# Designed miniproteins, single chains, continued (2): the designs that were tried, part 38

Each design is a single chain, and the fold is of that chain. pLDDT is the mean over its residues in the fold that is shown.

## One batch from the design tools (miniprotein)

Design m5294
Fold by ESMFold2-Fast:
Structure m5294 (fold): chain A 93 residues (1-93)
Amino acid sequence: APAPPDSSLSEEERRRIREEVLRQTAAKLRVLGDAIDAGLRYGRAGLPVEVAVADARRTVDGTDSLDPAQKARLRDEAVALARWAWERGRALA
């Protein structure tokens, strides 16, 4: 059974909160996917890992739908994925 609804919130307010969380989650997944793609391309091209890291940071900083705390967490994750993807791209070169 679904959890009982919070009676302190309207159905419209609950829907808006859910839609906002889903939008933010989609934005985060897109940024992480972009970091992987960029890392792979730069690694395969033989460019320095710092290029992939800088690109990942710029993508996070340009994501206006996220608050500063979300951006800080996402930067760490995006940079880690960019480095991982860069190493894989470098191995494919």
Scores: mean pLDDT 82

Design m5295
Fold by ESMFold2-Fast:
Structure m5295 (fold): chain A 64 residues (1-64)
Amino acid sequence: MITGEQIGKLMKVMKELGIELGEKPNKEQLEKIMKETGLSEKQIKELLSMSPEEADRLGVRLHL
């Protein structure tokens, strides 16, 4: 299961790379996210494809 700390790191890296929820990261962006968060490619793709309502329900607040 994805931890709140990993979600925090994901949000930081996404902000640095200019990636928004629903966007598909390129290979280099994906590798950087994996390195900084410890998340798998599958977990990152699932998080980035979720709706704002799903993100809020899971405690992901990219707009804060």
Scores: mean pLDDT 68

Design m5296
Fold by ESMFold2-Fast:
Structure m5296 (fold): chain A 96 residues (1-96)
Amino acid sequence: SMIDEINKLLEELEEKLKAGDLEGAQRTLNKLISLIFDWVNSNPNLPKSSLLKIIAEIIRLVGTQFGLEQGLISREEAIKEINESVKAIIDVMNSV
């Protein structure tokens, strides 16, 4: 399923972050966000409230990666925030 692909990309993203491969992490994050938008485009009748929740979590993902790159947050905190955001997106996807 697309959710299984999202979970696989999340695991890859965490591995890149733990290894300090910030460029690899950014590429994996871009793939993850692209896959989420592919899912949204496959669900044209998605409630506006659900779409806004997904968009808000994508903004959080991008902001977390930026904060890590700027040294504003720790790697541990970034991994936690990314996990929570992706889980929230999956919960929205499963609710529709």
Scores: mean pLDDT 88

Design m5297
Fold by ESMFold2-Fast:
Structure m5297 (fold): chain A 71 residues (1-71)
Amino acid sequence: MEEFEKLAQEIGKAIKDNEEAKQLYLEAVEHVLKGNIEEARELALKALETAGVEELKEKALKVIDELAKEA
């Protein structure tokens, strides 16, 4: 839990100055809660690409997959 919270904070800090990326990432989380996991993954990847932090894509997908297990 704490590990994923820290990772989510790291992603949030990386995209905080990019409003479009933040909105895409929030939409990804909403899609996870609705069970739309594939759409959530696509939105999370697009958020990181929009922010220019492609190195975090694998970490973001792991967060999405872990949230999906709890949804």
Scores: mean pLDDT 76

Design m5298
Fold by ESMFold2-Fast:
Structure m5298 (fold): chain A 62 residues (1-62)
Amino acid sequence: MKKIEEAKKIAYEALLAGKDFDEATKEVVKKTGLPKSTASKIVQEVADAHLDELRALNEARS
């Protein structure tokens, strides 16, 4: 329960900071202890929900 909420927050912050999918997944696993399969699914769901924000960050790369 609490681990899933924390995992979503970690995934969002990692992707927002410019980390790629694999790095975000590793960060979630490291901080929450969730299996890689669960962590990668959460990262994918967060990325899909925030696709426009992530696209804008890539364009604002300076």
Scores: mean pLDDT 75

Design m5299
Fold by ESMFold2-Fast:
Structure m5299 (fold): chain A 56 residues (1-56)
Amino acid sequence: SEDAERADRLGTLAAILAAQGRREEARRYAKESVELGERAGFGEQARKGADTALAL
């Protein structure tokens, strides 16, 4: 599941970028993570990552 692995990595990257104050980049990666995660059936984990990034 390349999409699931990529979604997880993008979600993690979004959280790191958000923590660094790079909010616009964090939002972009969070959105991409959610889209890929939903396609792979991994949407709940991807959504959690996006919520974390977008809340910051």
Scores: mean pLDDT 74

Design m5300
Fold by ESMFold2-Fast:
Structure m5300 (fold): chain A 64 residues (1-64)
Amino acid sequence: MSEEQKKEAKEIIKEAVEKGIPGSEVKRRLQELGFSDEEIEELLKELGLSIDEFSTKILQVHLA
């Protein structure tokens, strides 16, 4: 991933957390932008999010 793509993806994830969007929907959107599952996992880890939690439930808004 380029640094610019990585930054944009992190902003998308943060916005989704604020809006309470399901992690599965966010994952699908990132895949449409050309991110692989491995790249998405890396981004989630950098933001302190578990991929299991992200994929199985709605993201918690307290992640600020």
Scores: mean pLDDT 68

Design m5301
Fold by ESMFold2-Fast:
Structure m5301 (fold): chain A 80 residues (1-80)
Amino acid sequence: MNLKGKTVLIIGAGERGEKTAEELLKQGANVYVIESDEEKIKELREKYKDNPNFTVVNGKNKAAVKEIEKKADLIIDTRP
């Protein structure tokens, strides 16, 4: 599947979520990750700060979550 330029929402930024995000970024997708842990959000934003196609959405911000869910071409739930 060619995901270049597609918007992909990943729910959960655990090990599986991060590996999925990295693979999608390599394919040229616009990747959004939902995470609620403040430390993990800061870590991810710092780690991927130079990648304009990577965005972390705070799961506590329900309005932002709904906005990206409507925009997403694909939603991947990585939660256990």
Scores: mean pLDDT 81

Design m5302
Fold by ESMFold2-Fast:
Structure m5302 (fold): chain A 89 residues (1-89)
Amino acid sequence: MRIRVVQEGDKTIGIVEITEELSELDIASLVTGVATINSVEPLDKILVASEEVTESSRRLAEALQAAFPDIPVEIVLRSDVADLLAKAK
């Protein structure tokens, strides 16, 4: 699991990369990590990037959207956002 930030045009995008199934503790830790990043670099959008859309992807996206109701959260395939991941810091 990895949290990355990328600037795309005028927007700051947070990307949460998942490569495995997530426990409830993993989800809570990722939400906390995104909250920490958002406090330093305000995010315009959050992407949950995984190789396949899984229940873990959906649960994480729901938890992130609940934690950040004013920030759009989307589930994406890592392959579809490879260019964004290459630019991420």
Scores: mean pLDDT 82

Design m5303
Fold by ESMFold2-Fast:
Structure m5303 (fold): chain A 69 residues (1-69)
Amino acid sequence: SLPTVDTAVGKGFGKNEPVPETPPSTEEIQELARRAAEARRAGRWEEAREYVTELSKGNHGYNDAYRKE
């Protein structure tokens, strides 16, 4: 069987712990997405990818920040 305890000990170090982490606000997510879009417009694909990676780390719905109204 696949043990989940090891994941909680190793990768769950702070994820499953009762430690409150401040998630990024919608405005901060929008700012990162905006900068990623600007980097793509400038042809800086590597920089755009870094911003997308940052968004994926700390937010559950970065697609909402990229999506237009």
Scores: mean pLDDT 58

Design m5304
Fold by ESMFold2-Fast:
Structure m5304 (fold): chain A 99 residues (1-99)
Amino acid sequence: MDELLREIMKRLGIPYDPNLPRTVASLGVVLGIISEEEADEIIADPRLVLPAVQKIAKYLYEEKGYSYDEVAKALNLPSSSRARELYNEYLEKQKKEAE
């Protein structure tokens, strides 16, 4: 679990934070885009953290009208460029799932 979390955080460009799954899950529930049951799954399975972060980034950017800088601040990302990359990765994944 710890090693997988470190790999996910390297992909996000952030320092190792064992609370990231809980933070992401809680934010998703507060925003109404993740159920409490899904939040528990994200906390239990680090593989779900990256997809959840991407989904939250999309929601904040498209539906809440956040700038990439504001999305980065909300998700504790190192830059607005990383927030933009996560949003684009979500769109790419959605296109592949639809085809």
Scores: mean pLDDT 74

Design m5305
Fold by ESMFold2-Fast:
Structure m5305 (fold): chain A 76 residues (1-76)
Amino acid sequence: VREEAEEAARIARENLEKAKKYFDEGNYTQSAKYLTAAALQAVAGLILEPDNEEARRVLEEIRKTGKEMDEKAKAK
């Protein structure tokens, strides 16, 4: 379970970075897809280990990044 939670958190971070890259490139469809994948993995990590610091941290980064992306997308 611990290893699975750590793997989920790692995959969430990778997807978050891809989402940021695609957003910067103006590819909002791919950005949204990877941001969603990141959120699902972070939540899965927290379901497996609710006190996992890395999963909690990456989920918070996803929430903050998603809000910033949504605000910018609505402005365009």
Scores: mean pLDDT 80

Design m5306
Fold by ESMFold2-Fast:
Structure m5306 (fold): chain A 85 residues (1-85)
Amino acid sequence: DEELEEELEKAIEDAREQLLKASDEQLTKLANDMVSNALSSVKTPYEARAAARFLKELGKILEEKGLLEAAEKAYAKARELEASL
């Protein structure tokens, strides 16, 4: 469904804008929370793709801010979710 793909991309873009406004501490906490909860919140292939894409965008922002350990955890979890597809 093309509409669902467009909605996902818009949601990721909106999330990126909110993440850019967050503090380094807030971003690190969010990354840890999402990595810990990713498997419990994913029930469908669509949800797995959405979670993986969000974690990749979060990882890029963390990397841009120099939060390399948190970025690596986010990227690793995104790869794990994509491998499950």
Scores: mean pLDDT 76

Design m5307
Fold by ESMFold2-Fast:
Structure m5307 (fold): chain A 80 residues (1-80)
Amino acid sequence: SIEKEAEELLEEVEELREQLLEAVLAGDMERAEKLNEEALEKEKKLMELLQKLPKEKAEELLKRMREFDRELAERYEAAR
């Protein structure tokens, strides 16, 4: 289903963004750049799938993505 594909892509984006944070904190800027590019490509696909979902479900997944992004940003700031 489109809903399941969107949830799986969201999990993949979350995983890539966690790896990106680890690479940034380790100072591995080459790895960080590659992971960021991969995350952006999967996020583009996710956004396309969200447009095909019912509004309520799309908003739920977008909220989960925003909360995860906020948590990663807080972890980054705390590690500085």
Scores: mean pLDDT 86

Design m5308
Fold by ESMFold2-Fast:
Structure m5308 (fold): chain A 104 residues (1-104)
Amino acid sequence: SVEELLEKIKEATEKAVELAKKGDYDGAIEALREAYKYFVELAFDPEATIEDVEKAYEILTKGLEETLEYAKKDPNATPEHLLEIEILEGIALLVYGVFMVVNK
């Protein structure tokens, strides 16, 4: 359900931030990838409203931004970790943009 997907996105992004706080950027990025997967599933759910997709995108981008801020300040984060988070931000924006244009 849409509600279950929203909760999964929230749980995955919260897990990513907690792993980033602990310096586990490989784990944080994996959790962000799971959140992105649930976001895509929600965006293509025929029961999802525009408001559901906007809420999912807000949750996902907040988690991505918080994880990126920890990575930028932590010497244990590699340039590849930063790039992967930025790629996830870019593809999430693309999916959101396409959804909003076709459902406007």
Scores: mean pLDDT 88

Design m5309
Fold by ESMFold2-Fast:
Structure m5309 (fold): chain A 66 residues (1-66)
Amino acid sequence: MAEIEARVQALLERLGARTGRDPAEVGAEIAALIAAGDLAALRARYPEVTDADVADVQAVMAAYQA
């Protein structure tokens, strides 16, 4: 879990730096798009996000959503 959380945090920091946005805001948008099942919109906004990155975010979301 901690290793997955660290990978997600590193991903959000990279995307925040590239887009000029707060990593927490980027994380909230990615989580919302994944929860909506809108992976096409996710990849359109963040084309560098891989299927492995989506799986890491889903694992973190599942751990924190009761």
Scores: mean pLDDT 79

Design m5310
Fold by ESMFold2-Fast:
Parts: structure tokens; C-alpha cells; sequence
Structure m5310 (fold): chain A 68 residues (1-68)
């Protein structure tokens, strides 16, 4: 299964404000969260979608705070 489409935008934004090593570590944490949600068999599709959207929003908000 592919990552979320907006991950490319988040990755490019990370590269603008973080070092390559910092960006790799931050991306790894995000992908670990995505994998944990995807592997949770107790979640419905709607709950997975909501959890993934929350991870994406938190990631984007962290980047926006650092960009400001």
C-alpha cells in the first residue's frame, strides 16, 4: 500500500527546514505511526482514515510552526 499522497509535500517541506538527517528521522517516526495504524486490526476503515489524517495534520502543524 502506498503512503498518503500528501507525504511528498510534507517531505519537501521537511527538506526546506531540516537537515537531511533530521528529515529522515522525522519521516521515519511518521511512517512508524502510519504502519502502527495500518497494522491495528481493531480499527474500522473510518477510524484508520481519521487516525492517519490526525498524524498528517500534526506533522504539517509541526512543520508550519518551524517555518513561521
Amino acid sequence: APPLPSLVELHERMRAVLSPEEAAARLARYLAGVAAIGGDTSLSQAERDAALAALEREFAAELEAREA
Scores: mean pLDDT 74

Design m5311
Fold by ESMFold2-Fast:
Structure m5311 (fold): chain A 97 residues (1-97)
Amino acid sequence: SAAALRAQARALFGEAVRLAGEGILTGDEKLVLRAVELLGRAADLEVQAGGDLDFLQRLRDTALQISKAAKQAGLDKAAEEAEKLAREIAERLERVK
């Protein structure tokens, strides 16, 4: 159901934010890469559920924030993957308008 997909998307988003914060703080690029993966899965589930524009915008903005913070921490691969995800979410936002 759409409600179940949305609940799962928000749970994945919360876990992604936690892992990204930990990874950036500790310099653990694998944690930040995992966070980007979970954030991408949250976006996929939200699009499948009908695409709440506010939530998709929040996911895009969070991916951009992770990219910036990861780059400042020297986690260049994680920064690149987060920026790529932000671009993919932005493209999805244009399609659900």
Scores: mean pLDDT 89

Design m5312
Fold by ESMFold2-Fast:
Structure m5312 (fold): chain A 80 residues (1-80)
Amino acid sequence: SEERLMLETLGYLIRMSERRLSYRELAERLGVSQATLSRRLREGLVLMKRELGEDAAEVLSRATGLPLETVRRLLEEAEA
C-alpha cells in the first residue's frame, strides 16, 4: 500500500540520520541492492511530496533528523 511505502521510506531516512549509515551500508543491512533501495526510496519520496505538498522537506527533516538541505536534495532527485 502507499501508506506502507511512505512509512518504510520514513524508516530508511531515520536510520540514515540516527545511525549515520551510508546508502550502501543501509542497502547491505536490508539485504537489497543499492538500485532496489534507490527505487523504493524514490517511489516513497514521490508519494510523500504528493501527500505533504510544499511542506514535505520541512516535515521530513523534523521527523527524520536529516538536514533540511539533504531532504530537499533527495526530493528533487526523486522527481528527476
Scores: mean pLDDT 78

Design m5313
Fold by ESMFold2-Fast:
Structure m5313 (fold): chain A 70 residues (1-70)
Amino acid sequence: GTATVQLGVPADVDSVTVKAYRDGELVAETTAEVKDGVATVTLSLPAGTYTVEAYDSNGNLLSTTTATAT
């Protein structure tokens, strides 16, 4: 399935590393461009609920959300 996630970050951030976790396990990792303080990512994942985290280039956690893949 797929999950499309929007992550709010500071508008001066150009890109983020996005990590998707299920039951504490890293299942997907990608890089997303930031436009006007929002990173939009479509993740190809098995159906289920995921914790999605966005990090800057220095490894600082910027945003965390929950996403459901259907």
Scores: mean pLDDT 83

Design m5314
Fold by ESMFold2-Fast:
Structure m5314 (fold): chain A 105 residues (1-105)
Amino acid sequence: SALERLRELIERIRESEKALIEAVENNDWIAATKHMLAIMGLQVEMILLLEQMGRQDLAERLRQLTQEYNKKAIEALKNNDVAGLKKIHEEYIDRLESLLEEAER
């Protein structure tokens, strides 16, 4: 189902975020860039999936949330703030889980 696909996309984002943190902690900027691009691709897939489900309201909320998240994540990366990046990732996933619960209604 579309909801199952949405759950799978959230879990893939979670895994890519963990891999991004590990790459940054290891000073592996090639791997960090690869994982950042993967996260961005998954974010676009989620937005398009919500639109295909007829949930334009949730798609727009996800666009706004993702824009805010990406801005905060870029600032944390510029400042080498790994702890801040971890917190931003946790907050983003929590917001995605809440959006998923709303999509099931």
Scores: mean pLDDT 88

Design m5315
Fold by ESMFold2-Fast:
Structure m5315 (fold): chain A 81 residues (1-81)
Amino acid sequence: MSLEEAVAEVRRIVDEVVADPALRAEIYAELDRIVAEEDDVLTVLERFTGRAVERLLAAGQREAAYRFVERMAELLARVRA
């Protein structure tokens, strides 16, 4: 999986899980920052998963954080295979 393909899949997961547009924009900004610093797909996905979960939990979005972790775990498993 290319970095571009992985980023597109991550944006789809965020759009499906995070209903709040302002929080979604903050999470997208975090993704864009990590992508600017890292070129390894696995490193980008692992770092982004942690940062996005922290933001979702800080916003009180526990159910969204749980769904996000499950979807990201599935994506990470496909990248590692």
Scores: mean pLDDT 86

Design m5316
Fold by ESMFold2-Fast:
Structure m5316 (fold): chain A 104 residues (1-104)
Amino acid sequence: MLPDTPLRRAIGEERLEAFLEEATRATAPYGIPRERIRDLVLGLIDPSEFPDEARLALARVAGRYADPSDEELLEHLKGYLAQGSSDPEAIRAAFDRGLEERAA
């Protein structure tokens, strides 16, 4: 059984495929192959393996797909995505923008 990451918990199994497709498109300009996004979703790698530009794109997409009803899990996911970044505030802000886009 694969590791259960904050990303998998917050997005949920039914939405993971749609997240993978959108995250792959959002990170393609930064040279991130689909296989790396898949490995992140599967918990085989963490967000720190990605450059900050790609992590900003990932955080925004994650905000759009995350379940907004679990505030503690959202905060945990936001911290997970920002961990080890040179600009954690920008990554957290990108996630919040994704949440706003989901609500609109």
Scores: mean pLDDT 80

Design m5317
Fold by ESMFold2-Fast:
Structure m5317 (fold): chain A 60 residues (1-60)
Amino acid sequence: SLKESAARIVERWGREAGLDPETIERARQRVLDAPDDLTVIGEEAARVMRELGIRIPPEA
């Protein structure tokens, strides 16, 4: 699902950024708890990544 894909992206980038596992899990859950709407899911994932200082690589 789109939520699961977004959650995996947040988890992956969080790991690459060296965040602790608990912080990554909380970020993942925030995305999964979003309403079932593509725009809302995308905005929540972007917001979570921004708050944690996770930068999306240029090629992503």
Scores: mean pLDDT 72

Design m5318
Fold by ESMFold2-Fast:
Structure m5318 (fold): chain A 90 residues (1-90)
Amino acid sequence: SLDDLIEETIKILKEFAKLLPEYKGVAEHQIESLELMKKQKVSIEEVIEAVEFIIEKLKELLKTAPEEKKPAIQELIKRLEEILKKLKEL
């Protein structure tokens, strides 16, 4: 369901915040936005845009992340891209 895919995205952002604690505030802000989207029953298209935005920001961050953390960030991006594919199939 759409709600399940929003919850999976929130879970990934929580894992991201643990991986890079300096970005906890940014991650929490995005989580609050996704929780609001879930509560307001927004369109699938709006959720797609939100997930695409998160993916793009993580890809940009990957360029400057510590080398030892890059594989974990890349795996989070991959999981978000899988969620995006599922959203587009709804």
Scores: mean pLDDT 86

Design m5319
Fold by ESMFold2-Fast:
Structure m5319 (fold): chain A 74 residues (1-74)
Amino acid sequence: EVVDERTLRLTFDRPVNPAAVGKAILSVPGVIGVQFLSPTEVLVYLEEGTDPEAVRAQIEAALAKLPDEVLYTL
């Protein structure tokens, strides 16, 4: 049986730097792609068989390492 790839959607309260945020998200094991829908909304594509909650926690930890002036554009 074919299993679809898991997708996470992240929403931010203010516009983010897509280069810095995209790089941080892609550095997390199990992430295979990132697509920005808007400056405040991003889709994260996960490798098949990954735990999406574990990957989300690692993404949040990676983003928390970025200072606000690098993470946000406005």
Scores: mean pLDDT 75

Design m5320
Fold by ESMFold2-Fast:
Structure m5320 (fold): chain A 80 residues (1-80)
Amino acid sequence: DELAEKIAQLLAEGARALGRYDPEVASLIVKAVNAALNGDYETAIEYVEKARKLAESMGADEAVRYFTEAENLLREALAA
């Protein structure tokens, strides 16, 4: 699945951009990728939004950008 691969890559880059390991963000990323692989884009968006909000609370601006890009791609797929 080309979309799920792109989402996984963006979320992995976002996790790296955090500059530290966060177990809640890591858990949300795994859940988001699994939802996207199953075609459940609504659930994937929910998990990515939670990860983005956590990154925002941490001041991790680059991570927020990657998570926002993943969120936008998932929303485009849901609208198609």
Scores: mean pLDDT 86

Design m5321
Fold by ESMFold2-Fast:
Structure m5321 (fold): chain A 80 residues (1-80)
Amino acid sequence: VPMNPAFSAPLTDEQKEKMSEIVKNTPGLSEETKEKAVEAIKEAKTLGEALRNAQKTLVDGGADFSIVYEVTSKLVQLIG
């Protein structure tokens, strides 16, 4: 995985809220999985940590890999 300085940058509360909205608006996820993923994002300190935590939470919640990939892609695109 290529090293990106943005992945080590601190997340703002606004960025965490936007990431949380992407998760909440993703179809095919259970409400419990969405809540856990949002919590994991809010607890993260960096973009890289938020992506890893969200991905792990979605996988652990039984989300299809296609959904995990879509969410992760949208989160990365949101931050730039």
Scores: mean pLDDT 77

Design m5322
Fold by ESMFold2-Fast:
Structure m5322 (fold): chain A 118 residues (1-118)
Amino acid sequence: MAAAEAERRRREEERRRLRELLRAHVEMLREAIRYEKENPEADDKEKERYVAELLREEAERLLPLRPETARVIELLERYLETGDEEALREAIELWLALLEPAVELAKEEGLTAEELLA
């Protein structure tokens, strides 16, 4: 009885954290799309830098819930300070790996971007 309740609470908390991670990603993509529409003359590097700054802010917000985002933050800060494109590439790869379980959860539960932003 007690063990089953504890397991259920852990699963619910994990699903909540995965939804928060996916919501943060969707919000970031929405802002990136908005920036591109409002700044159609911006070059690819300006757009890339803006996305990197958004991703860093989302990773920092999620850090208390997802300690593994610390490496993403470190790599994004390196890119923003030095222009190290390899650091940006590694940060994106790590972020996508963190999103994989959340994307699978969204598919399983039929969650849409609108529902995640609600």
Scores: mean pLDDT 76

Design m5323
Fold by ESMFold2-Fast:
Structure m5323 (fold): chain A 94 residues (1-94)
Amino acid sequence: SREELLERFREVAEKIRELAEKYFSKEEFEELNKLIDEALRALEAGDYESAIALLSELVQKLVELALRSTNEEEKTAAIAIGAELQELKKEIEA
């Protein structure tokens, strides 16, 4: 359901914020928060095409951050969160 998708996305969004608070720059955090807010609005509106595109962009940003990181804990966390976003995207596409 839409409410279940929203709750799942909010849960993943909090994980992104926790990662960003601990390991990312202020600019990276602001960029991720903007994408999170846009994805949340798309999901709330039932605009699943836009939501899927925004979730894909969030996954790409997390993968790029993981690839450039020399911190294994940060890298592992970013990859794990990206995978959760990818699974959420698949559920929306179904």
Scores: mean pLDDT 81

Design m5324
Fold by ESMFold2-Fast:
Structure m5324 (fold): chain A 73 residues (1-73)
Amino acid sequence: ASDAEIRERFREAIESAKDEEEAVRKLTNLAMMLVRLGAASAERAIAIGEEVLREMGKEHLVERFREAVLAAL
């Protein structure tokens, strides 16, 4: 998948989440799916997810997201 497609999926996941815990869970699940399908490396998925979180004013979730993905590997 393109970076633009990955960014849009992450944005949709954040927007549809009922709370920040669900947002981190949804982003982590999407990142792991991308890695499992060979669509992105873990590093690339994390980098794109972090950028989307920052753009959406959720910089405080960046570390939680990164740690969650790394823990799932």
Scores: mean pLDDT 84

Design m5325
Fold by ESMFold2-Fast:
Structure m5325 (fold): chain A 86 residues (1-86)
Amino acid sequence: GEALKLAFEKLEKEAKKLFEEGLNDPNKEKSEKLFEEAKEIYKLIKDTFDGIIKIFGETDLSKKYREIAEKNIKEIEKAKEELEKK
């Protein structure tokens, strides 16, 4: 429903903000914490849509949101690996 879409958009905006703050932070430990917080939000999104798919079956919307969450989790993991090389 509309409430779920609004909740997703709010969570995605927050996760994206945390990830961008982590990328721009000169402090490695603070960046790592921000990346983990962003990743936890995307995991929550993924788990929510996995639950929706289980109850209602896969729709174009639920598949798209799940794929967005999975893609962003992988991107954050790559950023964490690059940060460890510093």
Scores: mean pLDDT 81

Design m5326
Fold by ESMFold2-Fast:
Structure m5326 (fold): chain A 79 residues (1-79)
Amino acid sequence: EDPRLLLLRALERVRELAGLDTAKKVSQIIAKGIKNEDVEKAVEEIRKLLLDAGIPQETADEIVRLVKEALEQIVKEKK
């Protein structure tokens, strides 16, 4: 619903599972995705980062789903 709440939920889950530094990297990729209006690239980079951090694929896919949903809404609102 609120894209900011979806992003907050996703980032909190990354922080609890992979730590603050990984959550910061995810937030940086999100910011670039919003600025460049490139949702697919941001989602792909986040998925790779989460898997490299040792997060299980199913969990990484759920986090990425929340981020994608939020980014698609934010990019549409920007236009």
Scores: mean pLDDT 82

Design m5327
Fold by ESMFold2-Fast:
Structure m5327 (fold): chain A 79 residues (1-79)
Amino acid sequence: SKEVIEAALRLVEALKNKDADAITQAAMDLVRALMKKGVSFSEATEIVSKAMLSAIKYINQGDYEKAEKAVLETVKEAL
């Protein structure tokens, strides 16, 4: 889904920029996008949490391409 992909990429951007307000908004937007695709609230929040942890690991290593790929793979597996 384009909406899910765009929300996932915005979350990576927010995490890369270390903007707490942007991170909160992007995470909530991704949860809502997943719920629109039939994922439950509890599953959507777990998926977003796992995606964030994977992205943070790669961002801390300076590997922004792997951070983006990790988030996209995590949300794709849930769909």
Scores: mean pLDDT 86

Design m5328
Fold by ESMFold2-Fast:
Structure m5328 (fold): chain A 68 residues (1-68)
Amino acid sequence: SEEDKKKAEKMKEELVAFLKSLGLPELGERFGKMIDRLIKEGASLERIEAFVAAAKRSAEAEAARRKA
């Protein structure tokens, strides 16, 4: 629905801001484009939520790796 689409776009904005806060703005841009693709392809909100959760974990691991 259009409502789910708006929620997905908000999740994208929050994810991009989160990655920017980790010093990973380029990774945030890449994940943002992937979410845009999922929205365009009509992916469910649940699928997008799962992607965002996985992306956050991946970003945290990458940030830790760069500091190690």
Scores: mean pLDDT 83

